# Designs tried in a protein design run: designed miniproteins, single chains. Part 36

Each design is a single chain, and the fold is of that chain. pLDDT is the mean over its residues in the fold that is shown.

## One batch from the design tools (miniprotein)

Design m1302
Fold by ESMFold2-Fast:
Structure m1302 (fold): chain A 74 residues (1-74)
Amino acid sequence: RGLEEVERLAEEAEELAEKALETESEEAKRLAEELRRLVEELREALAAGDNVRAVELAEEVRRKKEELEELLEK
């Protein structure tokens, strides 16, 4: 189900953000901080049972995660 995928996405995004915060790149750190905030909002939506909002936030988390991954591979 989508909820399990959303939880996994949140966990992966947090791990990536932590890795990015270990770098010297200020741009990577900014994206990591933004990604962490989105993950916190996503977890809040999940806790509230707002599945519609959780799906929207999951899409935003996925986009930011991709941006951060590309930046870290440069």
Scores: mean pLDDT 79

Design m1303
Fold by ESMFold2-Fast:
Structure m1303 (fold): chain A 96 residues (1-96)
Amino acid sequence: DSEKADEAISEVARIGHEDPDSDEEREKVIEEKLKKLSPEAALEAARAAYESRMADMLVIAETAYRLYNTPELKELLEKAREREERLREALEKLLR
């Protein structure tokens, strides 16, 4: 259900906006929401998070792949891992 995918992504983004240190809470919400989606909707959610460059894109892609184990999710997870590494390095340079 693509509507549920959009709602899941919006909720995770809202939690992160309200509390940037809520990483573990957002990870739990991601898992709970993605479990309720179809494999197609989970792929849509993970793709949307990746394309919008969400902070949680890696966790979303990893959780979706773990739950549904599709080739498309594996490819997206690999891209998310690369982007997360770049974002983390960039943020570390700004904060440290």
Scores: mean pLDDT 78

Design m1304
Fold by ESMFold2-Fast:
Structure m1304 (fold): chain A 91 residues (1-91)
Amino acid sequence: SLAEEAARKALEAAKLAVKEAENLEAINKAIAGALQAMGGLFMASLGRDREAAEDALSGAENALEGAKLAGNEEAIKLAEEAIRLAREALE
């Protein structure tokens, strides 16, 4: 589902953002994004696609903030795609 894809990409973005993050603000945003994305994957596994998309969106937004603070272009692109997929899933 789009919700599951969004949550997966949000988690990937958060992992990339935290891997190269040097400041605590970037690390904290990336960790928050990862936790929310994992929640989205869990909700998707239960067939709760709306809740999964909501969690994926929140996770992707936090991952994007963390990625921007870390200056990680790959993580930024993944987070932006996750946001797009999550928004489509919520339509």
Scores: mean pLDDT 88

Design m1305
Fold by ESMFold2-Fast:
Structure m1305 (fold): chain A 91 residues (1-91)
Amino acid sequence: AYKNLGNALFALGRYDEAVEAYKKAIELKPDFAEAYANLGRALFALGRYDEAVEAYKKAIELKPDFAEAYNMLAAALESLNRYDEALEVRL
């Protein structure tokens, strides 16, 4: 429910509200890798790149085969000029 609400808010460009909805999804299901990845996407859209990196790392910790989370993590690291770390993630 909250993940779907967050996805709808994100699609509408309501990124702050999407962040809160994804946080609620995580509160109800702390092992929800997709909710962490979606939280990272909303934080990235808000320019909150450090927080996006942490959300994507948590998504990868919960689901190590989550290809999309690795790509998004690399993009967030590049936005922070952390290019060495971004290259390691893309390898």
Scores: mean pLDDT 84

Design m1306
Fold by ESMFold2-Fast:
Formats: structure tokens, C-alpha cells, sequence
Structure m1306 (fold): chain A 59 residues (1-59)
């Protein structure tokens, strides 16, 4: 279901964000791939916001 998929994506996002072995650039790339998989509009907005924040942190 879309709800179960949303939970799985959010769990993957949390693991990704906590992974200290990944650079900000690598995290952005992985978040953009998760955004392509996300079907729920709220999850898509959350992922877009996270990507924007990480891109700002690189400046």
C-alpha cells in the first residue's frame, strides 16, 4: 500500500541521514533517488525540503 511504502521510504531516509560515512553530496543523491520512488505528496515535500537544506549546507 502507499502508506506501507511511505513508512519504508521514511525508514530508509532516517538510516541515510544517520549514516556518518556518507558525504552531504552522496546523501543528496540518495534522497533524490528516494524522491523518485515516493508516491505520497507529503513524503515528496519532506524529501524536497531535506534535499534543499543539504544543498544550502554545501554553500
Amino acid sequence: SMMEQSVEILNRVQKLLLDESLSFEEKIKELEELLKEAKHPLVQRMLQAAIEQYKKALK
Scores: mean pLDDT 82

Design m1307
Fold by ESMFold2-Fast:
Structure m1307 (fold): chain A 65 residues (1-65)
Amino acid sequence: GLPEERIAAARAGLTPEQRAVAQEIADKLNEIGDAIDKAIEKAKKEGLSREELIELIERLTGGKA
């Protein structure tokens, strides 16, 4: 499966120390992903337009207005 394949690839050739660092990075990425998902859900609940959603994404990524 794709999850097992990704895990196997990520662990291939890595030391236990490197795997621990990779896991910590994955945890932080999941935390960021959850924050983004909550922001998008809140925007949809408030009935934001497509243009307003794009503007929000640009602000999150540091893009210009």
Scores: mean pLDDT 66

Design m1308
Fold by ESMFold2-Fast:
Structure m1308 (fold): chain A 58 residues (1-58)
Amino acid sequence: ADLDRLARASELAAKLLKEGVTDPEYIARKLVEEAGVPEDLARSIATVVARAKTLTPE
């Protein structure tokens, strides 16, 4: 039942990355405030997103 919140959080995280925001703490805070995702989920999403930036892109 929380799929809509997860989808919204993912879209917001992608938008923040496009704007050049790479700080996982800032991303997590925005996910909580704007997407209504629980803090634990927001931190997990932000961590995954930040970690993806440290991998060598193809």
Scores: mean pLDDT 72

Design m1309
Fold by ESMFold2-Fast:
Structure m1309 (fold): chain A 67 residues (1-67)
Amino acid sequence: MSARERAMYHDMKELLLKYVDEELAEKIARRLAESGDGSPEKLKEVMLELGVSEELAEKIAAALEAS
């Protein structure tokens, strides 16, 4: 994992831990880091694939946009 991917992983995991459990936050953050795409669109896509509700996925994606 590159330094950029590792930074994305840690930043996304920290954001996600405010909304979801640690195991789910780790899975989402890892997929985003591996994709190299930290966009709100990609975050929402990954969350939906992992069973996060549409309402919660939209809320977290909006929080990322506000950052």
Scores: mean pLDDT 80

Design m1310
Fold by ESMFold2-Fast:
Structure m1310 (fold): chain A 83 residues (1-83)
Amino acid sequence: EEKEKLRREAVKLLEKGHQAYQAGNFEEAVTYYEEAIKKAEESGDYRLAALAYRQLADVYSQLGDTEKAEEYRKKAEELERKA
């Protein structure tokens, strides 16, 4: 029950992050994706957490933060191996 609720909340946060990203609100997108990661990890949905990390990497690439983009991309790859 709690894990399913956390997973649903993570999905909604990912959708909000995606909308913010498309609107060019990168700081807002980061916040939503970070919240989505926390809820996805708490739910045990590592695929969903990996997706959120990939979205974070894309945001940081757009912001020119290549180091953070690479870091989050690697985190996504690690989580995909656990799924």
Scores: mean pLDDT 86

Design m1311
Fold by ESMFold2-Fast:
Structure m1311 (fold): chain A 55 residues (1-55)
Amino acid sequence: SSREKLIAENEAAVELARRQAEEYRAQGDELMALVFELVAGSSETVKERIEERLR
């Protein structure tokens, strides 16, 4: 279903964003790490809204 697809896509986006944040932090690029942390947080919020509304 479209709901399951959106949840899976958001979960993948969160994982990829967190991996990028950790990679940038390991390289000493704290600004880019922060950007990807914010992206991950935004995607988590979208996922929560989908789960709450559509179940």
Scores: mean pLDDT 78

Design m1312
Fold by ESMFold2-Fast:
Structure m1312 (fold): chain A 62 residues (1-62)
Amino acid sequence: SDDEEAVKIAQKIASELAKKYGEMTVELKIEAYKEAIEEAKKKGLEDSKAVKQAEGLLESAS
């Protein structure tokens, strides 16, 4: 799977959220990961290592 693509999606979303809200808080990081996971799944990357790692981080943060 395209783990690098999933990471780029997560970074792009995080960057856009930071730009919109001016700073990355824990809550904004969680939001960025949720959006990245959703976008990656729509592109067929749900089984990628990066997506699974992001889901694990969300579970740990919640």
Scores: mean pLDDT 65

Design m1313
Fold by ESMFold2-Fast:
Structure m1313 (fold): chain A 88 residues (1-88)
Amino acid sequence: VEEKIKEYEKKIKENPDDVEAWINLGLAYANAGKWEEAARWFEKAVDLDPTNEAAQLAAAVHLAIARNKGDEKAAELFSRVLDRFAPG
């Protein structure tokens, strides 16, 4: 997980306009249980491309944090979203 985070950070440093790299970084942080950081990275992806699916991911993470304050229920709700966008 941490290795993938560093890989995506490197891609972003090389191409900061790579929306997919920002989305992948957010997904990697979410998989690590870092919901607030995941939300921030999805927000950056939305800022670059507001029509991107990242808007749905950011909204889902924000709702999970706000409703459950990082509880296990937040992780469960977000895992359903992850399964939709990261099936492998």
Scores: mean pLDDT 66

Design m1314
Fold by ESMFold2-Fast:
Structure m1314 (fold): chain A 72 residues (1-72)
Amino acid sequence: MEIDDVEVAEALATMQATIAAKYGDEEGLVELARRWKERGYPLAALQAMVDTARARGVSPEVVEEIERIARE
């Protein structure tokens, strides 16, 4: 069901952004966002990734790039 799929995707996004912030894998996070966008992941998942990355102290430039990917 779409609602459950969105919640799972948001949870995965939050986890991946948290891991990337902890280990400094900012490039990997951008690549993941591009792959998710290409695969048609819900916008809510990409927004969760942006929000978590920003909250966890990922570089503003990386956060902005993921936001751009999410929009287009």
Scores: mean pLDDT 80

Design m1316
Fold by ESMFold2-Fast:
Structure m1316 (fold): chain A 64 residues (1-64)
Amino acid sequence: MEEAIRKLRELGARVGDTSPEVQEAARELARAFGLPDTGVVTPALQALIDVLEKGEATGDYEPA
């Protein structure tokens, strides 16, 4: 799951991206979150990626 999110961010994936690497990562995330496994970045999946990307950018750092 986390690896799939990281891969999608590295690839700059967006709605309508059909590259093989994006398809693989999109399916992995869809399965993890109970979304349809269409093999493409859906608007719902893109919104999830955007939230995670913004969360990391704000530096939600919690020391162990």
Scores: mean pLDDT 65

Design m1317
Fold by ESMFold2-Fast:
Structure m1317 (fold): chain A 74 residues (1-74)
Amino acid sequence: MSEELRRKALELDIEASLLYMEAAVYDIIAENLLKKPDDPEAQKKAKEYREKAEELRRKADELEAEARRLEAEA
């Protein structure tokens, strides 16, 4: 039944959106840390936050792909 697949797709889309928002927050934190060029600890943390942001975006992309698949099957 298409309503169940549509609901699951919506739930995945919402989850993906939240992960993209979280990734954007990590990018902002990393950008602020990179403004401290004489602080090696800040630069290391900036790299870690950018890596976390990229991981979150990859997970969000996978959720969006699954949501599109479910919508196509609905």
Scores: mean pLDDT 85

Design m1318
Fold by ESMFold2-Fast:
Structure m1318 (fold): chain A 106 residues (1-106)
Amino acid sequence: SMEEKLKWVLAKLKKIKDASPKLYEKLMELIEKYDPKLAKSLKKGIENFDDLNVPEGKEEWEKKFDELLNKFVDAYQNKDEEEAEKIAKELVDLLKKHLPELLEIE
């Protein structure tokens, strides 16, 4: 369901925030650059996220999201701002495809 997809994404981003606050901040900054409404919705969801029980079994979508996050980590560590921005845009496109409810905020 869409609610399960949203919970999965929020849990994944929350883990990143807890492990690497600076990386999370830069990721959210770049997402906001490409889609301010999506960034606002994700930030709100993560800030208010209390449920750590996320659905399993979305491995293909999870793998793609994780691959993009790993590429973002590499770009961030190498201080490659152009690659980091490209990956953030790909993450925005992926999230819009899988979380269409976030596009209904207006």
Scores: mean pLDDT 74

Design m1319
Fold by ESMFold2-Fast:
Structure m1319 (fold): chain A 68 residues (1-68)
Amino acid sequence: MEEEINKEVEVTLYFIGGYLAYKAGDYETAVKWYEKALEIDPENEVARKNLAEAYRKMGKFEEAEKVA
C-alpha cells in the first residue's frame, strides 16, 4: 500500500499545483502540473478536463480537443 499512497499523494499535489496555477492565470504552469498528474494516473478524468481547459485558455484548441 506504500506505493499506492505515494502515487495518490503525488497526483493530488500535482493536481492542486495545476489548479492553483490555472486560477492565477499561469496556464503554462497549469499544463505542466496536470501533465505530471496524468503521467502517474492516465485515467484521471478530472486532470484531463482541467488540462483541456488550460489549453483552451492558451488558445491551443487542437491540444485541448486531443486531451478532452
Scores: mean pLDDT 79

Design m1320
Fold by ESMFold2-Fast:
Formats: structure tokens, sequence, C-alpha cells
Structure m1320 (fold): chain A 103 residues (1-103)
């Protein structure tokens, strides 16, 4: 319960920082979240298909890295500073860690 609430809070902070880094460009934000939703869907499929706890953890870790990389690459292409990209990476990384603990 508490870990899930922390994950939600950190994800909301990451979304706010992404909007700031994109300078309020709604089209760029919409394209990013379309890509994030696709990456999350693919990651969830891999987790669901994993036959052992170790493989399930590996699928979660791979999905986490993939989602974070998609966000970071999109922000860099949009002209975000290295500091903005790193701040978003840290927030997402921590959010995924709390989401993992909630399982």
Amino acid sequence: MEELEKAIKLRNEAVEKVREALGGDQAAFDELWRRVRKALSEAMDRVAAAPTPEQRDAAWEEGRKRVIDVVAEHLRRAGATPEQVEEVRKLLDEAFEYERKAR
C-alpha cells in the first residue's frame, strides 16, 4: 500500500518534470506517452510470460530500463538539458523500485 502510493507520487513528479523539459509542447508530450504506453505494454507481456520468479524479476528490470531509455532519448531529442534528463531518470527509477516492492 505505502510503496504503491510512493510509486504514484514519484511518477506524477516525473510527468511534471517531463512537461517542464518539453516546454509545455503538448504534441511532443503526447508522442512520448504513446511510446511509453507501448514500452510498458511490451514489458508487461514479458513479465506475464516469465515462468520463474528470477525470470519475472529480469523481465521487470528489462522493462524498467527500456521505459526509462525511451523517455530519456525523447527528452534529449527535444532539447532537454542533461540535468533535466537525469532528474527524470532518477524519479522513474525510484518509482519502478517502489512499484517492484509493492508486488
Scores: mean pLDDT 82

Design m1321
Fold by ESMFold2-Fast:
Formats: sequence, C-alpha cells, structure tokens
Structure m1321 (fold): chain A 61 residues (1-61)
Amino acid sequence: MEELIREAQQVLEEAKRRRDRATAALAERAIEAARRGDLESARRYLEGARAGLEALRASQE
C-alpha cells in the first residue's frame, strides 16, 4: 500500500504540472481509496491515472 500511495503521489504531481485535471483527479482518488484500504479501487484509479499521463506524455513535443 505504501508503494501504491507513493506512485499515485508521483503521478498526481506530474499531472498537476501538466495541468491535466482529469488525471490528477484519478490519482487523488487512488490515494483516497488506498487510505481507505480499498486496494482494488486504488489500483483501478491508479491505472487510469497512469494511462492518462502516458497519453499526455506521448502527445508532448
């Protein structure tokens, strides 16, 4: 769980730097779910956030 929260925090920080509010929201939801002990929801939110961030990075010049 600690590792998952750390990864979600990193995704959140990068999404905020890139002004991707949707990806940032998913990363925040992943952190909240992990803190609640809901690892299944946390993983799903984190996966969505990672996908959003990767798409954003791929379109970056």
Scores: mean pLDDT 79

Design m1322
Fold by ESMFold2-Fast:
Structure m1322 (fold): chain A 95 residues (1-95)
Amino acid sequence: SAAGKEHLAKGKEYFKLSIKAAKEKDYETAEKYAGLARKHFEKALEYGEASELEVEAMGYFYDSAKAAAEGDLKTASRYTSRSVGLRLRQIGDEI
């Protein structure tokens, strides 16, 4: 659906903005954008435009951003690894 595709596009945009903020060490802004990305991926899934694995990966990405904002970079690294692993599984399932 057009609405689902719009949510997927916004989710991808917020994901990129979150990564940019994290590279600038603005972890509070990174957490905010990671949360927005997750919500848009969840909405895209409701419309059939995203997978459950993509939503789960965005959940771990948000948990990583939240941990980084709290100063727990070790926990953030573990959640980032889980998010990346799920994204690689999603790519494998699409091929």
Scores: mean pLDDT 84

Design m1323
Fold by ESMFold2-Fast:
Structure m1323 (fold): chain A 91 residues (1-91)
Amino acid sequence: LYEEAERLIDKLEALSTDESKVDEIVAYARRVLKLAGELAETDPEKAIELLQRVIDALSRAIENTTDLDKQIDLAVELIGAATLLATVRNR
């Protein structure tokens, strides 16, 4: 589970400066968020590490895009990641 999430976040981080890859960034972020949520039940510390990396990568992607619709798509995933991170930390 963690190894799969690590591979996905590495791909997301690599794409985070490419505005043409926003759809792929969103897809990878959604997959990592799902895996981080599952991982939070057994290893919350690793889930927190993954969620912090997703937040950083999504923030970079937002800074590197000028398309409003793409910024909204990225912001939705960022809010989801931040919400999940807060939930895991408050356990």
Scores: mean pLDDT 83

Design m1324
Fold by ESMFold2-Fast:
Structure m1324 (fold): chain A 97 residues (1-97)
Amino acid sequence: MKLSEEEREALIRLAAHLAVLRTGFKRVPSREEVREILERLLKEGITDPDVLEALAAMTRAIARNIAKKNGISPEEFDKVLEEAERLAREVAEELGL
């Protein structure tokens, strides 16, 4: 797949945020879970950076609200997000993005 750097970064961010939301913040998502989400986003053809960034921001806001209601601190949430983004970056490289 040929993506611009902006498209790649936005896609990685969105995939990571969706993966964290899917796990209910109970753990860092697996590489396999991140890969499934990333491949699905690519299949849908959602590569517009503005759309991807808007979706990532919305997903993060929803995720943070749910995490707070489940007793997860903002600090714990941010740590899980950082690790998920790291995994998504590795998976993106494996997919040749």
Scores: mean pLDDT 78

Design m1325
Fold by ESMFold2-Fast:
Structure m1325 (fold): chain A 56 residues (1-56)
Amino acid sequence: MDEEEIREILDAIKEEWMTVHKVKEEEFKEIVKKNLESVKETHGEEVAKIIKEWLE
């Protein structure tokens, strides 16, 4: 999965959580931040870096 695909997936999940589940953007970003260590462990540092960059 390349950087563009990861960013598109994150944007799509964010839109769904905000629209369907009524989660605030900052709340969603906090959930993602909490899981960043787990993502680095399972998917590697490069994927975690892309997600961290997307959060900024």
Scores: mean pLDDT 77

Design m1326
Fold by ESMFold2-Fast:
Structure m1326 (fold): chain A 98 residues (1-98)
Amino acid sequence: LLEEAEEDYKKGIEALKAGNYQEAADYFSRAGSLYLRAGDHEKAAEAFEQAGIAYEKSGNYTDAARAYRLAAHSYELAGNTEKAEEMRKKADEVEKKA
């Protein structure tokens, strides 16, 4: 789980550097899910936040909103209430663009 999550996160970074935002978002989203299953809530939250940003840059506002909600949930599990609230607000904002 953790090794798979780390590999997907790295692939997400590589896709992001290449400007392949949809591909980057898909890798970050998979990494987030793997980190959640591994119990690493902080890394899961960071991965879903990166997925939301990448989906937003690709114009995929529906998946961006979903990713930001998953980031909010993961930040809550990690005890980071401030970041969780920030992610919920981002989800609401991108829903208005969908």
Scores: mean pLDDT 88

Design m1327
Fold by ESMFold2-Fast:
Structure m1327 (fold): chain A 60 residues (1-60)
Amino acid sequence: MSDETVELAGKAVEEEKKGNYEKAAELLEEAARIAEENGDTETAEALRERARKLKEKAKK
């Protein structure tokens, strides 16, 4: 896919399925940054919220 946001979100889902929550969160944060730069604030907020939850799982 040519959409970097979709590609990063897909990789995050794969990492989450493997239990790599910290890496999945990092990928979602990068996807959120790109979405926000493109004016897609709702998608960026959803991705950052998801990343926060994954970081909590990664830390314990």
Scores: mean pLDDT 79

Design m1328
Fold by ESMFold2-Fast:
Structure m1328 (fold): chain A 130 residues (1-130)
Amino acid sequence: SKEEQAEELFNQGVEYYKNGEYEKAIEYYEQALELDPNDWLAWLNLGKVYYEQGKYEKAKEYYQKALELQPNDWLAWLNLGKVYYEQGKYEEAIEYYQKALELQPNSEEAKENLEKLKKELKEKKEKELE
């Protein structure tokens, strides 16, 4: 079926991503999304590839598409927080990490990223006051 073909293309994209073959991962994810544009995991993974390439604006666009399809996707909230962090937008990064943790309280990664960033901002404020 069309859905089975989309899943196979998605799985091939995942294998290319694991091998660090980012351009091929993108091609296969894009082909999967042409067949199934409602696959929020394919949008999320496409965003991850662009993030790994340092293309943060493209990563943000694709993570936002994943959230349009699945607003409760805590991984998309977490990954958007990481994009804001890389862009130096620390207040926005905190808000997105908090949202990820609200949706998935057992996420050690969301908790650790939030705690680390809060600590970094506290230390920065303490240096500015000394």
Scores: mean pLDDT 89

Design m1329
Fold by ESMFold2-Fast:
Structure m1329 (fold): chain A 91 residues (1-91)
Amino acid sequence: SELLEQARRALEEAREALEAGDAEAALEHLDRVIELAEELAKRGDLEAAKELLEEVIELALELMERFPEYLPRAIGLVLRAIGLLFEIELK
């Protein structure tokens, strides 16, 4: 799926940005991964969406530890990802 490939690229870009110390770029890429995971879930690709959302949570938590000045935005991403995971698990 082109959509899944886009989501995986955005996730990799988030990892690379975090590794490079670019917290703002990492947050932008993680936001994109959540959007794409939500679209994958709507199409019935629940397992791929879950995997992507779990990775978003892990990276957002790492970002919060390393860049505490971005904590409010990173918390927002974690809450959005957890909310979507609960929606998927209840299906």
Scores: mean pLDDT 88

Design m1330
Fold by ESMFold2-Fast:
Structure m1330 (fold): chain A 75 residues (1-75)
Amino acid sequence: EREKKIEEVRRRLLELAERAGATEEERRELASLSEEELEELARELDKNRETLTDRDIARLALIQLLLNERRLAQR
């Protein structure tokens, strides 16, 4: 079941983001961004890959999850 697997992965990524210090406000802000804005943020984080903190890594994972969800909704 694809939908159940996506929900499980989403739940785990949200837990990781919370443990890395991502706030509810930060998650809500990311969820409100457009696909283009999310892609730009992911690219910005990729530029500094060697200096990413655990929080930045969790943020990048959340951005990728949101992008994947939007692409699936559009297809």
Scores: mean pLDDT 67

Design m1331
Fold by ESMFold2-Fast:
Structure m1331 (fold): chain A 70 residues (1-70)
Amino acid sequence: MTLEELLEEARKKVDEILEQAESEDDFWTRVAQLVREFAEKARALGLTPEQIRKLALEIVKYAWEKLDEK
């Protein structure tokens, strides 16, 4: 699995969280959990610390953009 595949999967999960979240606080709590889960998955796949940080930042940016659109 590539960094791009992980990002695509994470974005789909952010979209699901946005639909299910009851509040902005609930949304960010779930996004924080998602970031931790994907960071662990990326580490298990042998991604570098730099790639893991990039993945986490991109997930947060996508979540921010999607929340702002709503």
Scores: mean pLDDT 82

Design m1332
Fold by ESMFold2-Fast:
Structure m1332 (fold): chain A 101 residues (1-101)
Amino acid sequence: SAAERTAVRQALAALGAAVAELADTLRAQGHDDAAARLEALLGRLSAEVQALLEADAPLEEALAAFRAGTAEVVAVLEPLDPEGAAAFRARADALLAALRA
């Protein structure tokens, strides 16, 4: 539906902002490779979600893409910042739960 597509775009924007903030923080801490990896993961997730929206794909496919992207971001963060990884996962899980409401 149009409402679901709007909600998916808003969730992508919110997750994207969170990932961008994390990449900036990692770069400020000297973790340039990890920051670049987060930016690449966000770019891939954004492209995948936009393709799903253009194809009018079911909401469940967008949710699967967000879950996979969140897991990849957490995998990058966890060795460097376990608390930040846990906080990001909780934030992402809350955003995804809101999409199903």
Scores: mean pLDDT 86

Design m1333
Fold by ESMFold2-Fast:
Structure m1333 (fold): chain A 58 residues (1-58)
Amino acid sequence: SPELRRRLEEVREEIERLTRDLEARLAAGELSPEELEELARRITELQREAQALQDELD
């Protein structure tokens, strides 16, 4: 499905963006424990969505 493939790309791009933000803020010492937990949780949720989309695609 072209729609599922496009959604998978969008989710992967969001994961990459959030991961870069997380890494940059950690390196700068600009991340609270609460913000770290929230970003990590959101990345995990998106990774689960990406896996489900991959499973649906083959």
Scores: mean pLDDT 85

Design m1334
Fold by ESMFold2-Fast:
Structure m1334 (fold): chain A 60 residues (1-60)
Amino acid sequence: GIKEKIIEELQKKYGISRKTAEEMLEALEASDTEKAKKLAEENGIDLNEFIDLVNLIRSE
């Protein structure tokens, strides 16, 4: 499904674990901006780039 595609693309692009990708996606879907930002910073990910990628995959 679409969630699996998002997780796979996040792992491929950022070299993060499945658990980290799932936690970031969950925080984004919950509109928990503080948690999403913290997870992004801890993993060296640009939060805006992450959001753009998730939205791009969801539009497919």
Scores: mean pLDDT 82

Design m1335
Fold by ESMFold2-Fast:
Structure m1335 (fold): chain A 66 residues (1-66)
Amino acid sequence: MRLLVRTTLSVEKRTGLVLRLMGIEGVDVEILSEDELLITTTLSPAAHDALVADLRAIPGVEVEEL
């Protein structure tokens, strides 16, 4: 599945988020801009839903499921 993630995070917090996501097997991150990330997942539905919930819990992060 694909997720469009918009962030208002600082450069440091955004870099930390990208590094954490890239560390997850079955998660690919494409940096579209300073405030937009495209995430592609090959996770199970339950793991995908958990990732979406975790991302939405971060202040300054908005997630659109594509």
Scores: mean pLDDT 82

Design m1337
Fold by ESMFold2-Fast:
Structure m1337 (fold): chain A 70 residues (1-70)
Amino acid sequence: PTAEQIAAAAKDAAAALKAQGKDKQADLILSITTQYLKDGNLDGATTSAATGYRLAGKDEEARKLIEEAR
């Protein structure tokens, strides 16, 4: 996935986490993913965004994001 797609996925995962009252986890996922993207580490950013999806119970979205990174 592109940096823009990973950033969008991280925001979507964070929004889902916030909807579940997991605001601290949402903020951590956004911070970690943003840092990886700034460092040019797309693999790290993808893993971080996918972890956000898994924490929100969106395992299917996490799986799809990881598959796109192949």
Scores: mean pLDDT 83

